# Designed miniproteins, single chains, continued (2): the designs that were tried, part 89

Each design is a single chain, and the fold is of that chain. pLDDT is the mean over its residues in the fold that is shown.

## One batch from the design tools (miniprotein)

Design m7088
Fold by ESMFold2-Fast:
Structure m7088 (fold): chain A 101 residues (1-101)
Amino acid sequence: MEKEKEAVLEIVKLSSKLIKEPSMEVVLEILGVQHRAASGASEEEIEKLKEKLKKELEKAGKTEEVIEEAKELAEKNLEELVEKALELGASEEEVAEAVKE
């Protein structure tokens, strides 16, 4: 439960950041956190996957499209993610700090 709480709080923080300052770097960080939480992949594996995805999106000319879609999803899902963090035992203070960034 603790690891899931930390992962959700990190996704809340990154989603808030993506809404304020949309960038591919933030999108890749969110995907990295999600993949690590789901698979238990190592930091090295996550870094390689992020690099590969970034190159593939750049080659396809889809970088801006993916950033816009990710921002829209973050805006729609932020409230649900906040509620999930609280359900997992996060304090209101932890959530407020995550959203602030």
Scores: mean pLDDT 79

Design m7089
Fold by ESMFold2-Fast:
Order: C-alpha cells, then sequence, then structure tokens
Structure m7089 (fold): chain A 74 residues (1-74)
C-alpha cells in the first residue's frame, strides 16, 4: 500500500542518517532524526491494527539501531 511504501521510504531515510551520523553536527542530526521519527509515527497511526503491530516492531528495531550507531559515533 502507499502507506507501507511511505513507511519503508522513511525507514530508509533513518538508515541513511544512521550510516552518516558522524558526518552531521549533533544539532542537525537530532533535527533530522526527530522529523523522520515524527513522520514514521504519523504513518503508523494510519495502519490497521495488524499492520501497525508489525511495523511498530520494525520501528522499535530501527530506533535501537540508531541509538547504538549514535553511541558508537562518539
Amino acid sequence: SANEEAFEEQLARLEELTANVASLSREEFLKRVNEILAELLRILSQFDAETRARYEARFAAAVRRLGRAAREAE
């Protein structure tokens, strides 16, 4: 669905930020992370209960990966 495609696109953007955390200022990194997380949460709210549960798990995993990368980056 268009919402699932939009979610995958935002996850890809989050993964790109995770890969490039060391290349951005802390302020710019946090701003972009917050923008993407807000959009991911908005899309999650538009899913049916079953789809939402599946994507909430992927969202949580992506946030954990981001947190690890941020710690590893300094």
Scores: mean pLDDT 82

Design m7090
Fold by ESMFold2-Fast:
Structure m7090 (fold): chain A 77 residues (1-77)
Amino acid sequence: SALEQAKRLAESYKATKNESDFRKLTDILADSARTLPAAKVQELVLTVLKILADSKDGDIAAKVSGAALNAVGSLVD
């Protein structure tokens, strides 16, 4: 599922800071914004933010928060 893929990519990015994992994560968020109801996109975003916030890395949290906010914003258009 998109949720399980996003969780895996978030954990990988938290551990490695691999930009490829971050890009795949943002792609999943963008695709979910187009295909899933807003409530499901919000659940996905909150799950990812919880994982990355645990890293205590403000840059990681900020990057994903920005991408997630953009994905949610596109649904409120």
Scores: mean pLDDT 72

Design m7091
Fold by ESMFold2-Fast:
Structure m7091 (fold): chain A 59 residues (1-59)
Amino acid sequence: MKIARVKEDVKAVGKGVVLLKKGDIVEILKEHEDGTAEVRSLKTGEVLLVDASKLEVIE
């Protein structure tokens, strides 16, 4: 299982709504060639598409 820590608040693409908070732990499900990553929040179980540059891999 590939785990990452959120380095800064992540906002919804194009909407500005905060989806993940700095310090949240997520599972990386898939990394895309455009620099985004499909992640699952371990706090909520929600699957989100986020900017991979905002993630720090810890496993």
Scores: mean pLDDT 75

Design m7092
Fold by ESMFold2-Fast:
Structure m7092 (fold): chain A 74 residues (1-74)
Amino acid sequence: GDAAAAEAGNALGRAALAAGASQEQLDTMNKLAARAVALSGEGRGDEARRAALEAGRQGNVSPEVQERAAQGMA
């Protein structure tokens, strides 16, 4: 993935921690975020966006942060 996709993943992690996500939620979110970064690097923007949105939901982050991360990974 590129630097923008990696930063979007890092922003999801920070937001999830601020939202009080459990370690299990963080682990699930990080796996999905890593998939989104990989898909973004492959030029599969629609799939990267879906993975980023799912990562944000698992990390219990706000819909606004989920959408921003999805845009950053598409």
Scores: mean pLDDT 78

Design m7093
Fold by ESMFold2-Fast:
Structure m7093 (fold): chain A 80 residues (1-80)
Amino acid sequence: SHMEEKRRKAREALDLGNRTSLLADARRLAGEFEPSEELRELVERLRRLMEELGIKLAEDEDYSFFAGVAAVAAATLLSL
């Protein structure tokens, strides 16, 4: 399944110790991105999806953090 393939790749990327690098990149992208209402909705949807997959990033309500994760996911994983 296309969705299962995306989830597997996302989990593998986070699991291979690239988690800190991915999160750092996501946070830098969040600094460049101007958050919109659409991006905020995408961030919430992505957060719930990652929780359902058992992908634990951080226990942080920092919007910039999750906005960066959503931006990276959309560009590199969801765009595929």
Scores: mean pLDDT 55

Design m7094
Fold by ESMFold2-Fast:
Structure m7094 (fold): chain A 69 residues (1-69)
Amino acid sequence: MTKEEVEKYRKILRDYVAGKTTPGEAGLALRKALENGVVDEVLSDPELAPIRKMVERGRADGAAVRAAR
């Protein structure tokens, strides 16, 4: 992924944090970043700390569910 694409995803997620976009749009941007292996780079932006916390919670919950299987 180019730096421009990383910044595009960051902008969408910042707009979500600011209440300017939908959860669906933010979720799609996160999914694309994850599929391209850049989710950690995108979420390294301190303005995206609320989104990063949400992803970390989901990751922890997923690990707990998998450990219970």
Scores: mean pLDDT 72

Design m7095
Fold by ESMFold2-Fast:
Structure m7095 (fold): chain A 64 residues (1-64)
Amino acid sequence: GAISDAQSALAEGAENGDLEATIEFARAMVDAGMSREEKAEGARTVGISLGRPDAGEAAAEALA
């Protein structure tokens, strides 16, 4: 389903080249308690880096 596809996209982003966005996402989570908008933007960035913006948007919606 869309949520599991979004989770897979986030995991693939970490492995396949959007490491900076993933690290920044994790750092913001630890440092400040991420807002829902910050989590959503992280998900969109991972989706774009994977060439799967639809998956990034699904992840962003799931995080909102």
Scores: mean pLDDT 56

Design m7096
Fold by ESMFold2-Fast:
Structure m7096 (fold): chain A 79 residues (1-79)
Amino acid sequence: EIEKLIEEGLAEPDPEKRRELMRKILELEIRKFLETASEEELEEVRNAVERFPDIEGLSPSMREHYEMLKEALEEYEKK
Protein backbone atom coordinates (compact mmCIF):
# COMPACT_ATOMS: atom_id res chain seq x y z
CA GLU A 1 0.00 0.00 0.00
CA ILE A 2 2.60 2.60 1.06
CA GLU A 3 5.01 1.27 -1.59
CA LYS A 4 2.32 1.74 -4.26
CA LEU A 5 1.75 5.35 -3.17
CA ILE A 6 5.51 6.02 -3.29
CA GLU A 7 5.67 4.63 -6.84
CA GLU A 8 2.69 6.78 -7.86
CA GLY A 9 4.35 9.84 -6.33
CA LEU A 10 7.63 9.25 -8.15
CA ALA A 11 5.80 8.72 -11.47
CA GLU A 12 3.47 11.73 -11.02
CA PRO A 13 4.55 14.66 -13.24
CA ASP A 14 2.16 17.14 -11.54
CA PRO A 15 3.86 18.63 -8.45
CA GLU A 16 0.50 19.29 -6.75
CA LYS A 17 -0.69 15.69 -7.15
CA ARG A 18 2.76 14.43 -6.08
CA ARG A 19 2.52 16.48 -2.89
CA GLU A 20 -0.95 15.04 -2.17
CA LEU A 21 0.37 11.48 -2.60
CA MET A 22 3.31 12.18 -0.27
CA ARG A 23 0.88 13.59 2.31
CA LYS A 24 -1.20 10.38 2.11
CA ILE A 25 1.95 8.31 2.66
CA LEU A 26 2.80 10.38 5.74
CA GLU A 27 -0.74 10.04 7.15
CA LEU A 28 -0.66 6.26 6.67
CA GLU A 29 2.76 6.00 8.35
CA ILE A 30 1.55 8.08 11.32
CA ARG A 31 -1.63 6.01 11.76
CA LYS A 32 0.31 2.76 11.47
CA PHE A 33 2.70 4.00 14.17
CA LEU A 34 -0.15 4.99 16.51
CA GLU A 35 -1.86 1.59 16.06
CA THR A 36 1.34 -0.30 17.01
CA ALA A 37 2.90 2.08 19.58
CA SER A 38 3.24 1.23 23.26
CA GLU A 39 1.55 3.36 25.94
CA GLU A 40 4.91 4.95 26.75
CA GLU A 41 5.48 5.83 23.08
CA LEU A 42 1.96 7.27 22.78
CA GLU A 43 2.53 9.39 25.91
CA GLU A 44 5.75 10.81 24.42
CA VAL A 45 3.93 11.62 21.17
CA ARG A 46 1.11 13.33 23.10
CA ASN A 47 3.65 15.48 24.95
CA ALA A 48 5.47 16.40 21.71
CA VAL A 49 2.21 17.26 19.91
CA GLU A 50 1.08 19.49 22.80
CA ARG A 51 4.32 21.51 22.72
CA PHE A 52 5.07 21.75 19.00
CA PRO A 53 1.88 23.45 17.65
CA ASP A 54 2.90 26.59 19.58
CA ILE A 55 6.50 26.76 18.29
CA GLU A 56 6.85 29.58 15.76
CA GLY A 57 10.29 28.46 14.58
CA LEU A 58 9.09 25.17 13.08
CA SER A 59 9.37 24.69 9.32
CA PRO A 60 6.07 24.39 7.39
CA SER A 61 6.69 20.67 6.71
CA MET A 62 7.40 20.03 10.42
CA ARG A 63 4.19 21.83 11.43
CA GLU A 64 2.26 19.74 8.88
CA HIS A 65 3.75 16.57 10.42
CA TYR A 66 2.68 17.60 13.93
CA GLU A 67 -0.79 18.64 12.76
CA MET A 68 -1.26 15.22 11.14
CA LEU A 69 0.09 13.47 14.26
CA LYS A 70 -2.30 15.47 16.46
CA GLU A 71 -5.29 14.68 14.23
CA ALA A 72 -4.48 10.96 14.03
CA LEU A 73 -3.86 10.75 17.79
CA GLU A 74 -7.17 12.50 18.57
CA GLU A 75 -9.05 10.12 16.24
CA TYR A 76 -7.29 7.13 17.84
CA GLU A 77 -8.02 8.27 21.41
CA LYS A 78 -11.70 9.16 20.88
CA LYS A 79 -12.43 5.44 20.97
Scores: mean pLDDT 68

Design m7097
Fold by ESMFold2-Fast:
Structure m7097 (fold): chain A 64 residues (1-64)
Amino acid sequence: MKTVSLGVLAEDKPIADAAVEAAKQHGAEKVTVREVTLGGRKVYIIEVPESIAGVALATIEAGR
């Protein structure tokens, strides 16, 4: 089963939270959120099933 990793800046935590919630509402049994530092910035990496990655991406775009 393939997963997709989506990056959201830590300052945009509400957008990351909305994307996780949208994924769960669409039946994602496995959503992993990790905090990483990339280029000196904190980023949330959201791992979702490939089949629902479009829903998570649309939620991130709507929150910007």
Scores: mean pLDDT 78

Design m7098
Fold by ESMFold2-Fast:
Parts: C-alpha cells; sequence; structure tokens
Structure m7098 (fold): chain A 55 residues (1-55)
C-alpha cells in the first residue's frame, strides 16, 4: 500500500495537527524515492511510535 501526498497532508493536518508547510516538509523528507508517494515502510519510519495505520 502507498500513501499519496494528498492523503498524507490531510492526515498530518487533521490528526497530527501540523501546519501545511510542516506537513509538506515532512512528506519531502519521508519520500526517499521522490515519486510523490510514501510506502508503508516510509510511513512506519515516520510514525514509528504511533499505532495509527496509514491513511
Amino acid sequence: KVITKEEFLEYAKTVLGLSDSLAEALFKLADKDGDGVLTEEEWQALTSKSSEPPP
């Protein structure tokens, strides 16, 4: 499963309470492949202490 940039930004703003700028910066850092999506492994690394499933 992959998480699109739009799904990540919505989750980060709604659930994590991040600003738009911070959510975008965080997405860019987590998107190692630069393909505009996050894998579950990248999501897990980003939210390593969270029990939340990816959106």
Scores: mean pLDDT 72

Design m7099
Fold by ESMFold2-Fast:
Structure m7099 (fold): chain A 74 residues (1-74)
Amino acid sequence: SMEDLLKELEEKIKEFKELIKNPKLPESLKQYLADMVEAAKKLIENFTEEDIEQVKGFLEFADQVIKNAKAILE
């Protein structure tokens, strides 16, 4: 549902913000995550049924970015 997708976007924003606060994360990746936060906020602000596929694609991509960031921190 759209409500579930909105919750997932908000959850990804929280995860990105937590990663950005980590001093061990490379600065280039922090900038990239900040850009993703802004992209996610725009998706939330103007979310319609026509955006469902775009939002799903964003969430899948976000999961990969988070996994990569966590791997760098290990």
Scores: mean pLDDT 85

Design m7100
Fold by ESMFold2-Fast:
Structure m7100 (fold): chain A 55 residues (1-55)
Amino acid sequence: MAEVEAARAARDKVLEFARKLGIEPETLAQIEAQLDAYIAAVERGERLFTLELKP
């Protein structure tokens, strides 16, 4: 399903952008964990998209 590929592409872009901005490691880990959880859910067929950023 194309959604999995799109989710992985979004993950890559978000992580690349965050690294470029020098975002704190703890925040970067939270973003990565949320994106990984979303990708896993999409692979299971849940198709749930939720992205939370903690300031």
Scores: mean pLDDT 69

Design m7101
Fold by ESMFold2-Fast:
Structure m7101 (fold): chain A 105 residues (1-105)
Amino acid sequence: SQEIQDQISQLQKQMQQLQDSIDNLTKMAEAALKKGDVDLAISLGMVVVMASDELIKTAQQLKTLGQQDSNNQQSINSQADSVIQQAQRVKDEALTLIGKLNLEK
């Protein structure tokens, strides 16, 4: 249905915006670390974790909604699974960095 296609498009746009935000926040956290601003790096890392969780949730919603579109289901599932795997990796890296920085305080 058109409603399902519109919702899929909205979720895909939200996923792209979240991916762009995560990339920018990660670069800001790296810049903070290079300047020795550990507190800012931890704060930005926490935002990356939260944004990564939202991205995973959005990708899972896309995958569920994609089940209503049999013609595009495989493509949507592949996109969602790829994004979930990437977001989980970014989240795990951010959590590892936060943990390390907190132990060095």
Scores: mean pLDDT 90

Design m7102
Fold by ESMFold2-Fast:
Structure m7102 (fold): chain A 79 residues (1-79)
Amino acid sequence: GPLLAERRKADEEINKYVKEGKKYVEELQKIDPEAGERAKTLLDKYLEEAYSALTPEERVEIAKKGLEDVKKLYEEAKK
């Protein structure tokens, strides 16, 4: 049904954001191990929050916010 299709699309978007976020965490760990560990913890918290969200839309938004916050930590450490 439509809800199952929306959930699958949301899961694909979440997986994409999580994969990209993990890549930033790995790169950050190479530059600044302490900042990288903080970014990993932050991404894990957003992933748990996304998993606990009731709607596909909320899950995608939470995962996207996690990516943006991790990316910000990476950009700050790179300067």
Scores: mean pLDDT 82

Design m7103
Fold by ESMFold2-Fast:
Structure m7103 (fold): chain A 71 residues (1-71)
Amino acid sequence: SEEELLAEALALVDEMRRLEREGVRAVLQGDTATAAAIQARIKELEARLAELKAQLSPEQQAVVDAHERST
């Protein structure tokens, strides 16, 4: 359902923000391999988020966009 797609999109945004924090930590620790792996994973999640957003209504897309800006 659209509600399930919206929930998945919001969860992906939260996961991406978690990974971004882990990526910063990896950089600060000098772990460039882990930082690179995290960036690759974020790109995969960005692609999935774009795919989900294409299936959402404009109103639901606005909810996801607002969540992305707030986190």
Scores: mean pLDDT 87

Design m7104
Fold by ESMFold2-Fast:
Structure m7104 (fold): chain A 76 residues (1-76)
Amino acid sequence: MSKEEILALTKADMRAMALQVDMDLALRHESDRQAVIQRLQDIIAELRDMQARFPGNERLQRYLAWAEAQLNQVLS
């Protein structure tokens, strides 16, 4: 792994942890759901950009799949 790839992975880890807290809040309040949807869309766009730059990184691919699954759950 390159240093740029490690940095991208570290950013993905931090965003995943922050989003998990927001998801817990969205389960309690309808108004928080819209904020979580917007954050999920932003994170998915960012993760897709990272994956395009580092297509062999399985952890970035797993984060993208996880974020897309979370978006589907919030939309249902």
Scores: mean pLDDT 73

Design m7105
Fold by ESMFold2-Fast:
Structure m7105 (fold): chain A 71 residues (1-71)
Amino acid sequence: MKAIEERAREFARKIAEEKGLSKKQEEQIADLYVDSYLSLLSMGLSEDTAERIAERIARVNAENFKALEAA
């Protein structure tokens, strides 16, 4: 659990820097990554598969933050 939280924060920091997201949006991306990962694990997916899908979900949502701000 702690290791995935660190990976989520690192991923969120990188994507926030890349896309110019706010600190609040960065925290939301990290939270979404962790929540998605835990949800996928509860469905019986492997840790590796859950992590890959969680990362993709977080990345897509980061892109949506920019689209929503432009609207």
Scores: mean pLDDT 79

Design m7106
Fold by ESMFold2-Fast:
Parts: C-alpha cells; sequence; structure tokens
Structure m7106 (fold): chain A 64 residues (1-64)
C-alpha cells in the first residue's frame, strides 16, 4: 500500500528518520500499517520508519 501525506496546516509532520514535513509539502511512502491513537495518525513504512501527524493539519491518501 502506498501512502501520500500532504501537510495542509501549520503543524509539521514528523518521520522517525528525522525528516520533517512543513505546510505545502507532500511525502509518499509504502506503508505496512495505519493506526490512530490519541487523535494522531501513525503510519509504519516498509523500511521501518514511522510517520506521525495530526489529521486536522495533514491529508492522507492511500493507494494500492
Amino acid sequence: MEATVTVTGDKPVFITSGKILKKGETYSAKVVSVREKDGLVYLQTTDGDIIVFDPNDATLTLKE
């Protein structure tokens, strides 16, 4: 499954690799899981990274 995260709000999106996405940026990765916890979305990538974002500040698009 391919996930595309587009940052639409002022809160940055964090990736455990150390990469930070800011408003207007888009990032695509292959993911093995999507989880929601405490109002945040957690994506686990196939290379073992985790992408964390607030769904009010980013849009998630999933593609198979």
Scores: mean pLDDT 83

Design m7107
Fold by ESMFold2-Fast:
Structure m7107 (fold): chain A 66 residues (1-66)
Amino acid sequence: SAAVLAAQQAAAAGALSPEKLVALGDALAAAGQTDAAAGAYRVAGRLFEEQGRHDDAADAYRKALA
């Protein structure tokens, strides 16, 4: 979705931290945009993994499955 692409671009530009991506996913889920929310959580999970933050990555991936 456009929201997932925007989140990926913002993350790649260093403009959006994985914590902000989780917050974006939470906002998208609250708005009923479940596919976009799942995408944002997956990007957050990947960034947490890249930082060696495996527990935070697991939490983000779990939210993507909700």
Scores: mean pLDDT 78

Design m7108
Fold by ESMFold2-Fast:
Structure m7108 (fold): chain A 104 residues (1-104)
Amino acid sequence: MIKVENGSGEEGGRALYEAAKQAKGKKITVEVYDKNGNLLGKAEMTADGSWYSAGKAVGEALASGGRELRGDDEVTIKFYADGKLLAEIKGKVDSAGGGVAPGF
């Protein structure tokens, strides 16, 4: 499992890309939690092994919680493939969501 704690957007993006490569052809589930462990959003899709499929799933999960999230909010993103946790990424929404920032 890839783990990023308080990472930059580059570290988060790299972790998602590595997880996406491992998840190629599998059903991915992305869950986004707040700093207190409350589920904010969830998305599911089939991974094509690209960063785009991983980034899209993260973006969809963040968008489902978007009314409660700001770019500076601290979140935990969990990336699963066929029920196995491949990555856990902690950071701010702007960094962790690959450009999903409230206020654009």
Scores: mean pLDDT 66

Design m7109
Fold by ESMFold2-Fast:
Structure m7109 (fold): chain A 110 residues (1-110)
Amino acid sequence: MKLPLVIVPQSAEDFRATPREVRESLLLGQSGSFKTFSKTSSPEVSELYTKAAELYEQAAQSTDPLEIVRLQIQVSELLQQAAKLEGDEAMAAYYAQLAAQLAALGAQLA
């Protein structure tokens, strides 16, 4: 199965340059994608995608850069678990790399 690609800021400058409305739209769109994958997955994987969708909806409502990054790290970790359960080691590695990139971004925003 083709797992969802996740859009994350590449730098603190990229994060600050992204208009709030665009960021909110991207996060909500990504949440919708997670909900779609939830409907076609096993119960265990479905729960991970549902939680990922809820966390991204929370991130879309936040104005705190550190909270947004923290929520995106949690989602990346949930997606890594989902990918491992589905046997997609390449996507699991991709989500692990996203979590690492977001942790570095969080350090730059602190």
Scores: mean pLDDT 80

Design m7110
Fold by ESMFold2-Fast:
Structure m7110 (fold): chain A 92 residues (1-92)
Amino acid sequence: SEEIEEQIRFIAKIQKLKLSDEQIKLIADAIDEYLESQERVYLPLSVIIGTILDALKEPIANGASLSELEKIIREELERLRELDRRFEEVLS
């Protein structure tokens, strides 16, 4: 999604994180797949993006490969999925 890519670029700029176009696409594609896999998402997109970018900051600074970044992104999305389920339980 171009909209998710633009939001990643914006938040990365605020966090002073320099991302390649390939890294932005990898993150955006993973978030798009995550959002499509969920019937409802309670967490704001900005929180999802911010959490992922925070987790990627040190790996990117240390020269992590796209495959290593993909693994970290998937692990963070699973944690966010659990957190989102807890919001559903509190709101019901």
Scores: mean pLDDT 84

Design m7111
Fold by ESMFold2-Fast:
Structure m7111 (fold): chain A 80 residues (1-80)
Amino acid sequence: MDKEAILRAIGIALRAIGIELDLPSMSREQLEAALAQLQADLAELRELRKKHPELKEFIDKVIALIEETIAAVEAKLAAL
């Protein structure tokens, strides 16, 4: 099992959770920075999934979390 790939995906998931928890208090600049980071994280997860097909099920769950977090950030930006 590729420990580095798993730890990377976990790190990305924890960052998304942190953004979601802070979301109610974030400024526009913080939301824009968070969106850029989440989009980069999503691209990295998609590449990681291609390199580690054995982790697909796990990575797909993390991707779903990131996509939901992106939608929440975008919705808040649109409401500002």
Scores: mean pLDDT 87

Design m7112
Fold by ESMFold2-Fast:
Structure m7112 (fold): chain A 82 residues (1-82)
Amino acid sequence: LTPEQRRAIVEAVFEVASKYKDVIEGVAVHVEGDTVLVGIRTVSGDEKVRQKAVEEIQKRLRERGLDLPVRLVPIEEVERLI
């Protein structure tokens, strides 16, 4: 991935986290090959909020011409990769 593509990925993740700031208290992102690994910490631990956020991230990436798989992983695992 180019630096510009990596920036677009980070921007999309943080835009979605900002949109859901009342229910998302933390986010981490790491790119492993062509896969975007996203960790999301929610206020309530609601898995549906995490899945909805991942779907919106994938949609925003596709709108930017990036057809990359986004995988939801425990935030602690993503933080360890950084």
Scores: mean pLDDT 79

Design m7113
Fold by ESMFold2-Fast:
Structure m7113 (fold): chain A 87 residues (1-87)
Amino acid sequence: SPLETLLNELSKFAQVPKSTILAAINQVRSQTKSELSDLQLLQLLIKLILGRKVSPPLKPDELFLLAQGLKGKDSEFLADLLLEALA
């Protein structure tokens, strides 16, 4: 699926654990009645870090920038970033 493809690319190349991203998405879903799918929330997160919409497969420059933007960030930080964008 497109969601699994993006999660695998981020886990493999950007060194972001799938569990961290999924925990952030689940936290957003618990705090807001957003109609956005998990894929749409992940695409929004990528857009917030890169400043533009992207689609898989992610390019090496996009993976590098995502790794830099997500480095040291926990699920709570990522959830807060998404919640601010949805407000």
Scores: mean pLDDT 80

Design m7114
Fold by ESMFold2-Fast:
Structure m7114 (fold): chain A 73 residues (1-73)
Amino acid sequence: LTPQQEAEVLAALLLIMVTVHKKYPAELSKEEIERLIKRLKELLDQVEAYGDPRLAPDIAEGKKLIEELEKKL
């Protein structure tokens, strides 16, 4: 994959994670929430590193999900 294709794949994964959690808000343990936040932050950092303005909406949705999850801790 080219770096641009990798950015698009990572953004798609972020969007999938956001969509799944919005559609199926599972009762997660604190440990599971902390692990999910860590993974989401790592994925978000990678997507942001590409600097693609087209991915800004996906980045915003990811940040919003992290904020919602942090409120559950």
Scores: mean pLDDT 74

Design m7115
Fold by ESMFold2-Fast:
Structure m7115 (fold): chain A 93 residues (1-93)
Amino acid sequence: SEELEKLIEEAEKKIREVMNKKGISQTDIDEILESFRNGLKNLYKAGVSLESLKRAAEEIIKKLEEMPDTATKEDYIKVIRDTLREVFVEEKK
């Protein structure tokens, strides 16, 4: 979907900006973004709406901005996965 690709592209740009400001390494940023991209694509394939995915991306960006600079790559990936899981559960109610 062109709309999904644009959503992912815009969100990844914002996440990269957040991570760069926190001093996260390029390698860790790439792994975090891979988790984010794959998570959104998987939810879209599972029938989650573009509106819900956009809200999920916005919520993830906010949570990542609020995380402490001592947070690990694993902590960022966990927040992404947990948030996407919550969105999936709410969408299916």
Scores: mean pLDDT 86

Design m7116
Fold by ESMFold2-Fast:
Structure m7116 (fold): chain A 112 residues (1-112)
Amino acid sequence: ENSVLLVMYEGLDKNKDGYITKEEIKEFFKTELGADLSDEKIDKIIKLIDKDGDGKISLKEFIDLFRNVKTDEEARERVKELLSLFNVEFTEELEEKLEEEGKLLAEKYGIK
């Protein structure tokens, strides 16, 4: 079984430019999760992860959001809001899983 974050990260790393775009997020949710997201929902996803407000998510920002979910209250609230867009409850089990998967991705890709 592959972790959701690992599958998402590898699926979004198609351009190798170090950024995740709106189009890549939309395609990922369509192909991997079977969900057709509205442009409004995708824009909210980007806003929750993108600290710079440039409409792009760096791979580091994506990984940092999830690996710091227990230690960074802002990251925790952003993940909680992200999950609420899909009617997913932010549980302690999911919080633990996302943080561990984020740490594994950071180690795998050399992000400190």
Scores: mean pLDDT 70

Design m7117
Fold by ESMFold2-Fast:
Formats: sequence, C-alpha cells, structure tokens
Structure m7117 (fold): chain A 81 residues (1-81)
Amino acid sequence: MSISQIGSNMKSKDPNKQTQGFNQVIGWFHNPNVSVVMQGMTVVSQSSGSTSTQQRVFQVGMTHPNPVVVQRPQQGMQSNS
C-alpha cells in the first residue's frame, strides 16, 4: 500500500480503514531502516485521524533504538497538546 493510501486511510471516518492504516505504520516502526520509520511518522503527523491513534504511534516510535527516530515522536507528542 502506498504512503498516500495509508494517509488517506488514517484520515478516514471509517474505523476499519483507520485500523488498517495504523497497523501498516506500526509495521514500518519495526523496520531497521530509519527512512521507512520517518516516512511512517510523517504520515501519522499529517493525519487528521484520532489524536489517541497518533499518540500511540508516537509512543511506539519512542521505543526505537535509533535516537534520531526517537526525537521525532517526542516532538509530535508535545505538539498534539
């Protein structure tokens, strides 16, 4: 699934589509490639979906072993106040 399709699913009012988009992004966070993880974070931060879903994705991002990846979700969590 393309990044634009995942972003569209995350913005959907359909909870099934939101769940599908969320699961795809979470899968990217287990990828050792930093670029893939950063793309996933960008999709979530631009999503008009639920704030709770965005917060949970950022929390998973904070557990990544790469410090560059951890910084991005920390900023996202602070900005979602």
Scores: mean pLDDT 59

Design m7118
Fold by ESMFold2-Fast:
Structure m7118 (fold): chain A 87 residues (1-87)
Amino acid sequence: EEEIERRAAEELIERVAEILEEALGPEAAEAFREALREIQANPDQPASAESKAIFEEVMAKLSPETLERIREAIREIGERTEAELAA
């Protein structure tokens, strides 16, 4: 169901961006959000070198605690999306 998947993707992007803004500031959060939206807009294309560089740099700067928060957010959104698709 396209609508459920689209909503889940947007929710994930926003929630991860919120976590990154708290940890690294609004500039890093915005760069990450733009990179994710570029990938979402071009699902049949490999991620650009620029988007990959942004992901690598952001991931390298995150503390283990922040990475755990992101993992939890991904898990929660994934579980809710699976439940909606199964219903």
Scores: mean pLDDT 72

Design m7119
Fold by ESMFold2-Fast:
Structure m7119 (fold): chain A 99 residues (1-99)
Amino acid sequence: KLLEELKEAIRNGDVEKAKELLRELLEKKELSETEIIELIREALLLGKDEVAKALLETLVELKHPNVEKILEATIELAKMLGNEEIKEYAEKLLEEVKK
C-alpha cells in the first residue's frame, strides 16, 4: 500500500522517496486533505523538518486544490510545536499561493 510506504519514507527521513510517493498518491487521488495534514504532522513530530518542507513544496508545485488550507494547518502545527523555521517556511509558501 503506497500510503504505508510514504509513512515509512517520512519516518526514515527519506526526502526524495517521500516526494515520489506523495506525487504518485496525489496523481491517483488516493489522499484526502486530512490524510495529507496528518502526514505533515507526523513528519514535524518526528523532527523530519526537511521531509515536511519537501511535502509542502510538492503540494505547491502540483497546485493542489487544498494547498492553502494545508499550509494554514501546518502553520498552526508549527506554532504548537515551537518550530519557528517551519512556521516561517509555510507562511512564505502561503504568500506565494495566495497571489
Scores: mean pLDDT 87

Design m7120
Fold by ESMFold2-Fast:
Structure m7120 (fold): chain A 59 residues (1-59)
Amino acid sequence: SLKKKIEEENKKKMRDLFEKGRQALEDTLAANAAGLSAETRDNLQHGIDALKKAIEKYK
């Protein structure tokens, strides 16, 4: 039905947004590994882990 199609499209859209956010944070960590403080690296890793958990909810 149209409603189920919209719900699945919204789910995919949310997954895509979280995946983009995860990739951006991972790219930032990789590009700046030597220049970041340990605290900043830990905070970025926590953000990545949170986004990975969010992605799993929208599978």
Scores: mean pLDDT 81

Design m7121
Fold by ESMFold2-Fast:
Structure m7121 (fold): chain A 76 residues (1-76)
Amino acid sequence: SAALEARVRTYVDTLLSHLPAEVREAITRVAIRRARARADELADPARQLGLLTEILAELHRLYQEDPAAVFRLAAA
């Protein structure tokens, strides 16, 4: 949904503001897909923040270890 996309983009821009805009966009695209795949957790407001925090932490770590992997995932 548009609301999910806006929320993920806001979290990425807030938590990962130090990363280049192209990297934040790639992370945002992957995070939206991963969040949608976990629809049951996303539907629970009590679990939504934890889910998004987990996804963004995983993608930030992936970017630090293998920057190209995040761009490959975003292009898929």
Scores: mean pLDDT 83

Design m7122
Fold by ESMFold2-Fast:
Structure m7122 (fold): chain A 69 residues (1-69)
Amino acid sequence: ERFVTPEDVRQRLEPFYRLVEEAGRLARDDRDKLDFVGLSVTRALDAIRQGDLERAIQILEETIRELRR
């Protein structure tokens, strides 16, 4: 759609950072949940490196959904 500007990147990354923080909170001191969050964050960062911020957000949203179950 629009050009990717630093402001657009920061604004799109804001939900990403919030989702990472929320997932970490939900995982707490549970090693299995923390490992799951770590893997999801790694996959999301790979998507960001490829320029796919929407996929990165989706990965974290699914991670949070699983953690809330």
Scores: mean pLDDT 74

Design m7123
Fold by ESMFold2-Fast:
Structure m7123 (fold): chain A 81 residues (1-81)
Amino acid sequence: MDRMIKIASKIKDQSMQKQMIDLVRKMTTAIQNGDIKSARGTHVTMNGRLVDMSMQGKISGDVGGEMDDMLQDYDKTIDSM
């Protein structure tokens, strides 16, 4: 989960960076508690934030790719819960 915080920290917009780090922490808590419903809900919110940041030009393609990889890792983790 430390790796996911490092990826989120690459977002240059401080407000969006904080929102994504908070979502990473929420996801970590949901996974640790076996709360599949909260984990799925958080994943949907994170994906929506990534789309919004991309559309607003607030992240580079490289950072966007790392964020997509992060979301794919979370999806695999939730599927194995």
Scores: mean pLDDT 82

